Designed miniproteins, single chains. Designs and how they scored, part 70

Each design is a single chain, and the fold is of that chain. pLDDT is the mean over its residues in the fold that is shown.

## One batch from the design tools (miniprotein)

Design m2435
Fold by ESMFold2-Fast:
Structure m2435 (fold): chain A 96 residues (1-96)
Amino acid sequence: MRERLVEEALAALRRAAEAARARGDEEGARLAELVARRLEEIAEGASEEDLRELLALARELLALLEDPSTSESEKAAALAALGIAVVAMEVNVKYE
């Protein structure tokens, strides 16, 4: 189950990066890929609860990026939430 959560989160983040590129948002794509790389580095120590939260945030970002009416501020907020979640996961992994 935990391994599947990691795979689903990575898949959602990679799809978000592809959706961002399709819209010409190279910076958004780069940030989604950075979050995916950080998740890969910490995945072994991450809790299922943290992984479920990150998966939910990744899916929300993907939905926003696939919606042509989504504003830059909405995308930036979703990317910031993902970044904060990944940092929180790293702290939990390192200090448990």
Scores: mean pLDDT 78

Design m2436
Fold by ESMFold2-Fast:
Order: sequence, then C-alpha cells, then structure tokens
Structure m2436 (fold): chain A 82 residues (1-82)
Amino acid sequence: GLLEEGKEKFEQGNYLEAGKLYLQAGIEHFKKGDLETALEAFELAVEAYTKYLEQHPNDLDAQLDLGIALILRGVVKTLLNK
C-alpha cells in the first residue's frame, strides 16, 4: 500500500516521494475513518517533507504540502481526543 511504498522511499532517502505517498495514505485512511493510521501517516509525511526541505528550502510545492500535512495532523489529533 501507499504507507509501505512511502517507507521504502524514505529508507532510500527519497524524502519528497515518501512525503507525497505518506500524505496520500493519510488522506485515504482519514476518508475510511481509520484515524489512528491517518495520524501516523500525516506524522510520517511531516518528517519526510521536513527532511527534504532541509536540502531544498525553496521548493514551494513541498512547503505547501508540509503545511497541509501539519494541518491534517492537527485535525486528526483533535478528532482522536473527542
């Protein structure tokens, strides 16, 4: 699945692709109501994009996707605490 592919890309040092796969995995699990897996996926997306942006600070698309992952992580945390 997308989480397994994301982990493979992360282990290969392909943080941009890992971030994209993790963000998509989080969204798909969120839509299915699997909030705990969605949270893990969004936390992994934040980590992957953060590592990518350390070497590519001017990548506006990656900055936007990091922002989206941070917002969605916050939304899921709020839902799990209800």
Scores: mean pLDDT 91

Design m2437
Fold by ESMFold2-Fast:
Structure m2437 (fold): chain A 79 residues (1-79)
Amino acid sequence: MEEEIREYAQRLVDAVLAGDEEAALETIREAKKKGIDLDELLREAIRLLEERYGDKLSAEQLTGYKLRIIGLVLEVELE
């Protein structure tokens, strides 16, 4: 459901911004186990990052966080 995807996307963004890679990976793995589409999770996480932090972070920081989210999601998707 859209609400579940949004909840997991927010948890993922918060974990990545906190530098908590283990929490980020656990969040993505939980989403995968629940049958959430990881591509939809990725898109929602990027959307939330840009919406909530696009005006607060530099372009370089935004790009860095986007790449980290993409890398972590792909790692779990390929498991």
Scores: mean pLDDT 84

Design m2438
Fold by ESMFold2-Fast:
Structure m2438 (fold): chain A 63 residues (1-63)
Amino acid sequence: GPLLAQIIQRHLGLSPEDAQRVADLVEAGRFDEAARLVSEKLGLPIEKARRYVEAAHAVAQAL
C-alpha cells in the first residue's frame, strides 16, 4: 500500500513509480522479484536488496 511505498522511497531513494512497484510485489508475497528490482535500480547485491525489502516490510507491518 501507500505506506510501504513511502518507506521504500524515503529509505532507498527509489522513484515513486519504482517504490510503488516494489511495494506491490511485496504485498503479493513476491519478495524475490521485489529484491531483484531493488538490486537492479540501486546496483546492490541481491542479498542486501532482499534485506532492505524485508526491513521495509517489517516497519510497515509495525505501523
Scores: mean pLDDT 82

Design m2439
Fold by ESMFold2-Fast:
Structure m2439 (fold): chain A 63 residues (1-63)
Amino acid sequence: GSALAVARELIRRFPELFEGISEREVARAVAAGGLTLAQWRSLSEEEQRALAESVARLARMLA
């Protein structure tokens, strides 16, 4: 689904933030937050990093 596409984009852009987290776990966190590719691409680089850090933190809590 779209959550998996967003998860792949996050991992591709900031692989260091998602070390030790599976693509599936990142996709669950994305789905929980309702984040879309359009929303992600509308953000500045600084906002993208901050959001990616939040998603990584949530993914670790859901694992």
Scores: mean pLDDT 85

Design m2440
Fold by ESMFold2-Fast:
Structure m2440 (fold): chain A 100 residues (1-100)
Amino acid sequence: PLTSVSLSGIPSSVKPGETITLTVTVSVSGDHPLTISVELTGPDGTVTLLGSEVVQPGETKTLTFTITAPSTPGTYTVSVRVTDPDGNTSLVASTTFNVV
């Protein structure tokens, strides 16, 4: 694989207003840089960009995000996408948490 991605720090359930510390570790192999985008998708399908970074070939980058749990109960999805220099985007990791 051209990328290796791990997600940590996400609990299975949280209360509204509770703080989640998300850690994303990304390693890029191959010969070109990749743009990593981390997104939060709500139960209504609303997507919020948490952040994006460029990761170089042979680099391992650790990204930390603080998320305040939204007030709307439901299942939220954290997604990590990679975009190559030609603009091709792939979903490489996702996990979910519930706001209760």
Scores: mean pLDDT 80

Design m2441
Fold by ESMFold2-Fast:
Structure m2441 (fold): chain A 96 residues (1-96)
Amino acid sequence: APLPELSEEEQRALEELRKAMKEINEIIDKYVAEHPELSSELASFLTGAVLRVEAALLEGDRAAAAETLREAADWLESLGLPEAAEILREVADFIA
């Protein structure tokens, strides 16, 4: 189904999120090769975070979207993934 009609700023925010998630998935793929026990937990957490961010953006709540990304970044940093955390923080700053 087509997405509802979004503002140019909302469309750019979603595009930046998608680009960032592609880079993060490449980092995660390398991490789960070394830590396969975390694969399911990482996938579930990141999918849930992305869905919450997209929902907030569709509602026009850019502050909630940015905060969700920062919370996800803090969790990734706690796992020893500071590069992935920084990518999410950059998207949060772009959206905010």
Scores: mean pLDDT 81

Design m2442
Fold by ESMFold2-Fast:
Structure m2442 (fold): chain A 107 residues (1-107)
Amino acid sequence: SFKEQMRKAAEETLKAADEVIEAVRNNAPDEVLQKKIDELRKATERLLALGKIYALIENNQKALDAVNEVETAARRLIDAIQNKAPVEEIERIRKQLESKIDELLKL
């Protein structure tokens, strides 16, 4: 089902986020960290594309708003990582991203 594709894209996005956070915790080289950030961006873009298609199919403005909230949360996560924010702040933002993804998947 289309919703199953969105769930898989969401799982891949959260997995990519966790891999970036692990690279930060392990003080990985900049090249490794950048590759993980690029993987997170790619996974996020796929999830957002699927979410936008879902919103159009369902004619659901709340789903489109939820997609925009996921995009904002993912951008905040990447910004925090690139700005070398404390790990506790990065983990807090990751939880916000997961919450926004959960809201999208419930629609």
Scores: mean pLDDT 89

Design m2443
Fold by ESMFold2-Fast:
Structure m2443 (fold): chain A 83 residues (1-83)
Amino acid sequence: MQSDIDQALEAADELERLGYPTAANLIREAVQLIKENADDFEIDVYIGMLRIQRSVAKLIGDNEAAALLDRAIQALETLKSKR
């Protein structure tokens, strides 16, 4: 659990440095929702928004941002499943 939280938050910090503050904040909010034991639907809305951000990053050729978003999405899905 802690390592998955750390992976998600590290990806958020790197995305913010790359100029993706919206994606970084979505990751941080999703982590907070998981910690607060929010329902799966609410968490899935945030993961869905992150998948849109990833698709945009891939479309514009920002493969580094896309890879960080993939890492964050995987970590959040893992955290959600361990609840």
Scores: mean pLDDT 85

Design m2444
Fold by ESMFold2-Fast:
Structure m2444 (fold): chain A 87 residues (1-87)
Amino acid sequence: MIEGSAEVLVGNVRLRVEYTIENGVLKAKIRAEDLRTGRVLEGEYEGSKSGFARKLEELITSLARDEQEREMGRLAAAMLGASLPKL
C-alpha cells in the first residue's frame, strides 16, 4: 500500500489530492479550489490512473469561467497527475 498527498498551483487553481494505491487501484480524494473566486469542488475517485486524470480535469474545468481558465485547469490536472507514483 502506498499513501500520500500532492498539491499543485497553476494560476488561480489549487489542486490537492490525497491518495492510496493498493493492488494497482488508485483511490483519491480531490479538492479543487479557485483562489480568485473562493469556489471549491471536491470529488472522490477509485480506479485506474487514466480514469483519475479525466476525473481531475472534469473537476477543475468546472471551476473555470472562460477558455483561458479551462486551459490553466487542464495544465494543473496534468501536472498533478504527473506528481503521482507510477502504478
Scores: mean pLDDT 73

Design m2445
Fold by ESMFold2-Fast:
Structure m2445 (fold): chain A 77 residues (1-77)
Amino acid sequence: MSKEAARIAALEIEVVGLEFTVENSERFSLEDLKRELEAAEKVVEEAEKIKEKEPELYERAKEVLEKLKKLVEEKEK
């Protein structure tokens, strides 16, 4: 309830932050993107636990994780 609602809100904020990083990836170093990728992996794990209640948040978390993986691979060149 209130604690769970706060946790869901925190996850939403984290996903929004990761989406911002993807959109502004040119502004971040490879090391910054690797740290964000690690954070995105944890966000996906947490979002999976609530996917029945927040399926859209879980899908957004997975999408941003895949985009970050691609950005890290591309920036390693």
Scores: mean pLDDT 83

Design m2446
Fold by ESMFold2-Fast:
Structure m2446 (fold): chain A 88 residues (1-88)
Amino acid sequence: MEELLEELREELRRLGVEEDEIEAIVEVVRFLAETAGLPEEELRRALARLLEAAKKTSREKIREIAEKAKEYLERREEALEELERLLA
């Protein structure tokens, strides 16, 4: 997993994506892969397709994707914090 995510980070940096945008995208991909229980081979294919799509996509679209990823992560963190409070 981590090696594939590092490859994703490197490719996004080569495309000129900002570091905070890269981390948001990578964290969403990690979360989805872990929760879906994707085999490494399937994850590798999915990441290859995402990278090809990113190369063909405008900087504006990548920014939109990163903003959506950030929103998703914020909602996930808020939900976990609330659950932890209820369990305390």
Scores: mean pLDDT 72

Design m2447
Fold by ESMFold2-Fast:
Structure m2447 (fold): chain A 61 residues (1-61)
Amino acid sequence: MSSEEILEELLSKLPEEMREKALELMQKARDNPTAVLSEEEKKEEDEVLRAILDVEEELYG
């Protein structure tokens, strides 16, 4: 799988709340990579990244 395909699989394994936050942040990043995130959005991004790492550990060891 490409990195993008792996990421999509990881997103599908996230809790619903984290998946929604991840999709919103990713869409914003894809539409405008230079857009600055708010402090709240940065905190949510960190939480989502932690959840993705936990899922990756579960799936791939």
Scores: mean pLDDT 72

Design m2448
Fold by ESMFold2-Fast:
Structure m2448 (fold): chain A 91 residues (1-91)
Amino acid sequence: NPVDEIIEEMEKLGWNDKLAEVQKEILRLVAEGRYEEALELAKKMIREEFPDLSEEEIEERAEELLRLVEDMLRGPEARKLREQLRKERLR
């Protein structure tokens, strides 16, 4: 599962598994080219999970998350993810 792979990387960065649900939404937004909305959603979730982080740390973590999503979508797993999303649209 491509979403689970990204979630595992997020957990390795010290993020809470509560990001799992948001990760799926961020992945869809990035796949649609809606990068700004994906970034804002990532920042919102990171602020909620880590209220003691500085704004700079929140931005760095959000950008790292989006970079991981973009790398996954550009890499060999991108085809599998797009096929999976397409199947969801086909009932």
Scores: mean pLDDT 66

Design m2449
Fold by ESMFold2-Fast:
Structure m2449 (fold): chain A 82 residues (1-82)
Amino acid sequence: GEAAADAAGDEVRRAALELGLDEEQADALAVGVREAALAKPGEEGAELAAESVREGALETFGLDEEKAARLAELVREALTAA
């Protein structure tokens, strides 16, 4: 539900900030995660959100492939655990 999507978004935002992303960048990732969770709940939605985060981290935010993959995995886990 909405609470689970919001919690997942908040966790991703926190992790992104710890990895050196700005508040604006972290918020953009959190919005994407929340939208994906609400549009397609479950494993498929979690995979879509994780791919979006990985792509954004690599192309838009300039993170290394390793850090982008770590963020993506955290997104997938947060959405499936919430």
Scores: mean pLDDT 75

Design m2450
Fold by ESMFold2-Fast:
Structure m2450 (fold): chain A 79 residues (1-79)
Amino acid sequence: SLEAELERKKEELLKRAEEAGVSEEELKELEEHAELQARYQLAVANKDEERIREVEEEALRRFAEREGIPLEEARRLAA
């Protein structure tokens, strides 16, 4: 299944990052990003426009938190 394939690709990515010696904090951020990307890929494959928007909004929220800016400003920068 696509879901199982995406999960394996995520695990491979995280394993390579660990082997490359990235920090524990960076590894956590990478895992969160990879999880969001997998959700996006599944939504696209299912042609679920509402789910695609939900994942895009989640990505914007995470970007806003990371940059320390309001969600509205993050939306403006992404547009």
Scores: mean pLDDT 79

Design m2451
Fold by ESMFold2-Fast:
Formats: sequence, C-alpha cells, structure tokens
Structure m2451 (fold): chain A 77 residues (1-77)
Amino acid sequence: NEEVEELLKQRKFLEAYELVKELEKKGKYDEAISGLELLIRALQESLARARELGAEPAVKRGEQEIAELKKRLEELK
C-alpha cells in the first residue's frame, strides 16, 4: 500500500496505523494484513536506530508497539 509506505517514510506511524485500522473496519483484511506487515518492518527499523542512539523510552515503547501489532496480525490471519 503506497499510502502506508509514504506515511512510514515520514515517520508518521500513528497515521499509518490509523489507515490500517480503517482497512480492517472496511473488511479489507488482506490489505490490512499487508499494511500491518509494512508498519511492523518500519517500526523494527526505527527501533534498531533508537537502540543505537540509546533512546531508552523510545526503545521500550517501540518494543511494546511491535509486539501488539504482531499479535493483531496473527488475529487477522
């Protein structure tokens, strides 16, 4: 999903997640799954960078957010 990718490039993770939730509400589960996979990958890359920079609060929140998104992804499959 190009819109999700553009939001993720701009680090607009909340807007990207909102778009994924809208797809889920519309019953477009395949598109929502693809969007969640893109979001998880982008967050993992952001988390790796935060770890290298020692941004402890961002690392903690990123780990929690990724875990929650992975759980949601499994529920949609």
Scores: mean pLDDT 79

Design m2452
Fold by ESMFold2-Fast:
Structure m2452 (fold): chain A 61 residues (1-61)
Amino acid sequence: MEELRLEVVRLTKKALDAMDAGDFDTARKYVDEAVRLLEEHGLREGAANLRKTLDDLIAQA
């Protein structure tokens, strides 16, 4: 469970770094991976919230 939290945080940071670099394809790849990990562990609400937040952030860029 701790490992899942750390991995999701790591992927989210990678997505933010990619957005700062203007690499939105890479950012979406990291977002999709983080969402997939949350869904695989039954955290569907968390996955939906993360997806929406990061998609909104990419749309504002």
Scores: mean pLDDT 78

Design m2453
Fold by ESMFold2-Fast:
Structure m2453 (fold): chain A 100 residues (1-100)
Amino acid sequence: EERLLVRAVGLEQDPRVKAAGDSPLLPRKVREGETVHVELTLRVDPGVKGQPLRIRLELVSPTRGPVAVLELTVGPSKITDTDGVSTVEVGGDARVVKLV
């Protein structure tokens, strides 16, 4: 049984997008084939709202390194602003990334 970590990478290619708070940790007992939902909060510079964002998310094992990678290119129309928080919807299976 292994504790998995979600890590945001590639944000250095767009300095206006940064991870907010500590990296989220998945439940310690994730079984093979299990679907896990992860919420990630990113801080977005107001100037990037209305511009495409490139975000790379990695699911990382402490002993094996990256075990899954999700690369996102989000267009302006996919960013929704609510009270200073931006929400991004991606994919056919609704994956929500909260931007602040």
Scores: mean pLDDT 50

Design m2454
Fold by ESMFold2-Fast:
Structure m2454 (fold): chain A 100 residues (1-100)
Amino acid sequence: RITPEGQMGRDLREAVIAAARARGLSDAEAEEVADLANVLLWLREEGRFDQMRSTADTALAEYRARGNTAAADLLEEIRKLIEEGATPEEIIAKLREIAA
């Protein structure tokens, strides 16, 4: 089961934090995006697509309102992968590519 405490959730968190740091996000911002990524993926796996989209849209609007384009761009890339049906492993691989 994909949860923040599960192995997949931990691997996703680590990959998001690495990608965020590579894009110049602070540790606090990286953790926030990693928490959101885990929530969005969990909502998709539970079939809660409307709540997944609503949660992503709210977070993206808040980042854009604060002028945090780096956080918004990273979350939008993660959201797009989740919406396109990418596997957790594919999402992690893409994030590791961004961090490289």
Scores: mean pLDDT 84

Design m2455
Fold by ESMFold2-Fast:
Structure m2455 (fold): chain A 65 residues (1-65)
Amino acid sequence: MTIEEYKELKEKIEKGEVTFADLAAEARRQGRDDEAVYWENLATKSKEEQLKILDARIEKLKAEE
């Protein structure tokens, strides 16, 4: 995922338009089981923690740029 994709995902999660559980279900439907497991693990966390993880990933990608 790109920085822009993570920003869009964060905004949708904050608005309640999508959840990590939704992303996991979609990944499994497409046969992307490794990605689905990753999203399922994030879905077990609180919304506050989920948003912090997304912020940390965006920041890491910016630092690697």
Scores: mean pLDDT 79

Design m2456
Fold by ESMFold2-Fast:
Structure m2456 (fold): chain A 98 residues (1-98)
Amino acid sequence: SERVQEIEELNEKLENSKPEEREELLKEAILRRAKALAEQLAAADPRITPEQLAALKAELERIYEEAVKEGVPVEELARRLEAAIEAFLARLGVTPPP
């Protein structure tokens, strides 16, 4: 999977990055991980249409852009992205995995 490769490449960059670069790489890695999770959930559940998946991915990217502009910490970005996925699943009547 191309996304698995992107996540692995970002993790390698995090291990070798300077402290000032690390926060930006962490935020990118969290977004990539969230998008990969959304695609995995869509592949597992036929109730999630391609159009709904595209809308969720666009929402995740919007949350990322706003968080970067606001200068929020990586932990808050991760929380916001996870909350967006959980809210999406709740609207579809899907119980999120533990």
Scores: mean pLDDT 77

Design m2457
Fold by ESMFold2-Fast:
Structure m2457 (fold): chain A 77 residues (1-77)
Amino acid sequence: DARLDAIIEELEARGRKTTAALIRDARRAIREGNVFEAEENIGLLRISAAVERLAGDEETAALLEEAADLLEERLKE
């Protein structure tokens, strides 16, 4: 998914290597059929988005929520 790759690159550029890793781990978990790990990582992305919003970084929060939404769509397949 070109959009998930773009979000990962932008998060890394913003110094958010941990949340970028959560997206990669969720994608791997979905590929491997590990629904529990995928759901946990998606949940952590949503928590991270709330933390970024509380810190005043609405743009990073929006990227994290977009990634979580895209990953949830993939998990339904």
Scores: mean pLDDT 88

Design m2458
Fold by ESMFold2-Fast:
Structure m2458 (fold): chain A 92 residues (1-92)
Amino acid sequence: KKLAVVVYGADKERTEEMAGLAEVTAESLGAEVEVREIQAGESEEEREKAVEEGREWAKEQEGAVTAVLDATPEKLEEARKNFEEAVKKLLE
């Protein structure tokens, strides 16, 4: 069981914090986890590029369930839901 978690955002401290929480949560479930942090600007174009880069990286993670998490403060609830959905798929 493996999770590939992509965390992106403009604030490095926030992406690091979210990545750390994802790692701890996955490990508590007995899952292997790989996390990729991507620095992205605040523009929609830069965020779309970060998501594309993250998804390409995640394709290289054989047998992994992928979660893509936006570390922007306004997107924290969406990130939580995306992570929860990935965990549910992992436990299937």
Scores: mean pLDDT 79

Design m2459
Fold by ESMFold2-Fast:
Structure m2459 (fold): chain A 70 residues (1-70)
Amino acid sequence: ERLSEEELRERLLEEAREAEAKYGIKIEVPSLPPRLSDYSDEDLELAEELLKEGRVIIASSEEEFREALK
């Protein structure tokens, strides 16, 4: 079952915080929260898979997000 917009956003933020604490790196979160409608179903599905594997990619744009997933 796919994550809701609110759940996906919360998970992305929590994973970013955990990665910062664990690896001592700074993760920049977009100033505007991403809207699910701005992403393709394929991109959202891949993002959910990465979250399940404990890998999270924070991108400021859809293009950066696609590049990071390659």
Scores: mean pLDDT 57

Design m2460
Fold by ESMFold2-Fast:
Structure m2460 (fold): chain A 63 residues (1-63)
Amino acid sequence: MGAEAAAEGMYKAMLKYGTSGSAVGTGLAAVDFLRRGDFEKVRFLAESSGFPELREGLLRGAE
């Protein structure tokens, strides 16, 4: 459930910010960390990306 919320947020961020490689790459890496329960890494990637929609989705998924 949490991972689904994060994935949805990442998808919406990619739609909003386009096909930036950094946005897509960060989203994919964050999904992998979510699967492993590495919520601190998810937050780090979300914050480092600079994309507000991506950060929001990932933080909701990490809760």
Scores: mean pLDDT 65

Design m2461
Fold by ESMFold2-Fast:
Structure m2461 (fold): chain A 60 residues (1-60)
Amino acid sequence: SPEEAVAERVMRGAEKDVELAKKGQISKETVKKALERMIEFYRDRHPELAKRLEELLKSL
Protein backbone atom coordinates (compact mmCIF):
# COMPACT_ATOMS: atom_id res chain seq x y z
CA SER A 1 0.00 0.00 0.00
CA PRO A 2 1.13 3.66 -0.31
CA GLU A 3 1.19 3.89 3.50
CA GLU A 4 3.54 0.88 3.75
CA ALA A 5 5.80 2.40 1.06
CA VAL A 6 6.00 5.67 3.03
CA ALA A 7 6.78 3.75 6.27
CA GLU A 8 9.64 1.84 4.60
CA ARG A 9 11.06 5.09 3.15
CA VAL A 10 10.91 6.73 6.62
CA MET A 11 12.70 3.73 8.18
CA ARG A 12 15.42 3.69 5.49
CA GLY A 13 16.12 7.40 6.04
CA ALA A 14 16.19 7.00 9.82
CA GLU A 15 18.50 3.93 9.60
CA LYS A 16 20.94 5.85 7.38
CA ASP A 17 20.94 8.84 9.77
CA VAL A 18 21.66 6.49 12.70
CA GLU A 19 24.57 4.89 10.77
CA LEU A 20 26.01 8.35 9.98
CA ALA A 21 25.66 9.39 13.65
CA LYS A 22 27.43 6.20 14.83
CA LYS A 23 30.29 7.04 12.43
CA GLY A 24 30.49 10.58 13.84
CA GLN A 25 29.46 12.18 10.51
CA ILE A 26 26.36 13.86 12.00
CA SER A 27 25.27 14.79 15.53
CA LYS A 28 23.87 11.89 17.61
CA GLU A 29 21.84 14.44 19.64
CA THR A 30 20.23 15.86 16.47
CA VAL A 31 19.33 12.34 15.22
CA LYS A 32 17.93 11.36 18.67
CA LYS A 33 15.69 14.48 18.74
CA ALA A 34 14.49 13.83 15.17
CA LEU A 35 13.67 10.18 16.02
CA GLU A 36 11.85 11.21 19.24
CA ARG A 37 9.66 13.64 17.25
CA MET A 38 8.89 10.99 14.60
CA ILE A 39 8.02 8.42 17.31
CA GLU A 40 5.59 10.89 18.94
CA PHE A 41 4.02 11.74 15.54
CA TYR A 42 3.56 8.08 14.49
CA ARG A 43 2.62 6.56 17.89
CA ASP A 44 -1.15 6.75 17.20
CA ARG A 45 -0.96 7.10 13.39
CA HIS A 46 1.25 4.08 12.63
CA PRO A 47 2.06 2.14 15.85
CA GLU A 48 4.26 -0.48 14.10
CA LEU A 49 6.43 2.25 12.52
CA ALA A 50 6.68 4.05 15.90
CA LYS A 51 7.85 0.78 17.54
CA ARG A 52 10.49 0.22 14.83
CA LEU A 53 11.72 3.81 15.33
CA GLU A 54 11.89 3.25 19.14
CA GLU A 55 14.10 0.15 18.62
CA LEU A 56 16.31 2.18 16.26
CA LEU A 57 16.60 4.99 18.85
CA LYS A 58 17.75 2.44 21.50
CA SER A 59 20.67 1.50 19.18
CA LEU A 60 22.11 5.05 19.53
Scores: mean pLDDT 86

Design m2462
Fold by ESMFold2-Fast:
Parts: structure tokens; C-alpha cells; sequence
Structure m2462 (fold): chain A 88 residues (1-88)
């Protein structure tokens, strides 16, 4: 069922954006994550992208590297939405 798969991908992409876009906005405004637990959770989810960001920007502060990793997760959410829409 093509439509059901498309709807699932859109929902997954929207969930990623809803979860990380507010944090990304706060980081861009110079506001650090509200708690150490929140920071650790963001870093854990960004684990797949963080090593690539560190390799590309080794001289950047850890907070900036984390922000770039969160940004890549938001972009992944947008890509999932695009793929889902192609199936509808």
C-alpha cells in the first residue's frame, strides 16, 4: 500500500522536525540546551552525524558542532517528508 508508506514517512519526518527544530532555533539565538540531559539526548541522536561534523569543523566549539548535528537531523526530517509525498 503505497499511500500508507508515504503517510508513514511524512509522519516520521514531521516528528523529527518537531523534536529538533525548536532546539535548533534556540541554539541559533545563542541559548544553550535547558539541561545536561537534553544536551546528552541531542548528542546521542546526532551520533551518526556528529563524527562527520567534527571531522569537517575540528576547530569549532563543541556547542557549534552539536548545533550542526541537530541541523542535519532536521534536514533528514525534511527529506523523509519529500520522499513520503512522492509516494502519495
Amino acid sequence: MRAAEGERLIAEGQALIAKYEPALRAMREGIQPASEEERAALQAVAAETLPKVVAAYPDAPASEQLRLSVERNVELGRELIRRGEELL
Scores: mean pLDDT 70

Design m2463
Fold by ESMFold2-Fast:
Structure m2463 (fold): chain A 115 residues (1-115)
Amino acid sequence: VSKLREAYKALQEGNYEEALKLAKEIADTSDDPTEKALAYIIMAVAYDKLGKKEEARKFANQAAEYLKKADPRSPGALLLSFLLSVDKDFQEWIRRAAELAENEEAREILLSTLP
């Protein structure tokens, strides 16, 4: 949870390398599919900002895959709902990840999280 907040702040501040480092740690250590999906959204946006288009698409697709596995009662799902209700930057990041997604199913999954 704290690392996810740090990753969000790094991304908002334009510190893309730090955002990637923190998001990768979350993706590697979390057992919550929704937390992994949130980390992959951060990685997709950070790679897009760095001009790494192929990596951005890869992680956008992985975010959608992990959202499919999400338990709506998990801590990560509650955090996702909270962020979507209060954070406009997070909503824009999900929209951007959806634009980067390679296929229609992944795009629909990402967009379905938006209010």
Scores: mean pLDDT 79

Design m2464
Fold by ESMFold2-Fast:
Structure m2464 (fold): chain A 120 residues (1-120)
Amino acid sequence: SKLEEMEKVFLETLEKIISLLEEAAAAVADDPETVERLQDLIDQAEKAKKGFKKYLEANPETSAEEVKDEFTSLVDQIIEELEEMAKKSKNPKVKAILEELAKKIKELKEEAIKKLEEIE
């Protein structure tokens, strides 16, 4: 169904984002402050993933545009926090990892939005 397709796009994209955040946290394990901030973003994405399924079950009339707006708001917040961390980082290796992570998440966002816009 349309609802199941929207749920799949949202959940699968957040799972990919969480995996990228976890990989980045492992790559910067020698920077505990950056690891803590990445873990906060992972927790935020996990909470959104768990809440979204229940929301759709309670609101079966939810449009693809509403799902796109909710998804965009969450992912933009994650990207913005990653870009801020990269800008403030004094470690060139950590900065490069965070910039590449933000770029990959932006690509996942664009793919997910396109899929959601094709669901009616």
Scores: mean pLDDT 86

Design m2465
Fold by ESMFold2-Fast:
Structure m2465 (fold): chain A 67 residues (1-67)
Amino acid sequence: HHHMEELKKKIKENVEKIRDELLAEARQNGQTETAEAYRAVREGKDEDFLKKRREENQKKIEELKNS
C-alpha cells in the first residue's frame, strides 16, 4: 500500500515537472501547437486530447502512404 502510493505520487510530480519545462521550452521556441498540447495535459484533459491527436496522426499517416 504505501509503496504504491509513493510511486504514484513520484510519477505524478515528475510528469508535472517535465510538462512545465516542456511548456516553457515550447514558448521559447515559438511552438504554439506544442504549448497548447501541454496545457491540455496540465488541465487533466489529456485522455480526450490524446484521442483527438490519434485521429489527426492517423490522417497524416494515410496522407504519407498516398505520397
Scores: mean pLDDT 64

Design m2466
Fold by ESMFold2-Fast:
Structure m2466 (fold): chain A 81 residues (1-81)
Amino acid sequence: KKALEYLDKAIEALKAGNVDEAIRYAEQAGREVEKMDLEKKEEALKHINEAVRAASEGDYETAIKHLERAKKLVEEDLKEK
């Protein structure tokens, strides 16, 4: 579950105002998602990329929403036994 761990760390870092750390964790989450056999892999990666963009532009609420959406997509796939 490295993808979920990095997504959680990215969200926590954004909430703490640690933008550079959040972007780093979001990029690591994207790399872990790329290694997974996810039905909605492209959608999850799109949300991670949009989160990195939003965070870089100072739109932290939008960045958090995209990270939460990516996390939900990964969690739903992992629950699908």
Scores: mean pLDDT 82

Design m2467
Fold by ESMFold2-Fast:
Formats: structure tokens, C-alpha cells, sequence
Structure m2467 (fold): chain A 98 residues (1-98)
């Protein structure tokens, strides 16, 4: 379905965001974010993950990443901010095509 394809693409975007921010975040924060993504993938494989669930998980990841980015030097904080904005825009594009 279009919804299933959208959810899969949202998970992919979240994984790409994780890879982009990984150099800047603590191991503890990375573990927290990884668990959210892994839980989404498990629910997706079970056919239980909705578009709304994927959006909520993305918002949780963004809240964690943005909170932790406040502790970074300006250049690294700006790099994280750009990655977050790009991921959000890509997810909005996926949702608009539903």
C-alpha cells in the first residue's frame, strides 16, 4: 500500500538522520535513538506500524537530538540542525504524496 511504502521511507529517512548525527551525539543518546528506530522496524515487519506511529517516533527522535545538540559547539550544533531540517522536509514530502 502507499501507507506501507511511506512508513518504510520514513524509517529509511530516520536511519539516514541517525548516521548523519552519530559523530556528534553521546553513546547513551545514540542507544536511545537506535532503540526507537529498531522498535519501529519491528512493528513495521509485524504490519503494526501506522504512518501516525512513524511520525510520533520521528518527533521523539528529533526532540532527543535537538535537546542533546544544545550541548555541542556552534559548528556541530548547526550541522545537526541542518540534518534535522532536511529529514523533516523529506518526511513532509513523503506524507504529502499520500
Amino acid sequence: SKEKEAVREIIRIMRELFDRVEPYLSPETLEEVRKIIDDMEKKYEAGELTVEDARAAFDRIIDIVVREATKLPPEQREAVSRAVVEARNRIDEVLEKL
Scores: mean pLDDT 87

Design m2468
Fold by ESMFold2-Fast:
Structure m2468 (fold): chain A 90 residues (1-90)
Amino acid sequence: SRADLAAALERAIADLEQVLNDNSISTEDKVQAVQRLRGWLRQHADQLRGMPVLQRLVALLDAALKTETDPALRAALQELLALVRELLQP
């Protein structure tokens, strides 16, 4: 259901926040985590479009981009943010 997808997205956002803030996780694994979430969002785009919880993901990605210096991780974060912004369009 739409509610089940919203709950799954909330858990995925919390998991990504933990991964991005964990200094024991490699940059490569962080890139893969960002890319996996982007792929999942793309697969469920029609059902996720306009969900308020996507604003929490925008905030997380904006915060991460302010501190991240690695070019590959910045690129992955920017690509995910672009998709999230697209999903928030009418």
Scores: mean pLDDT 89

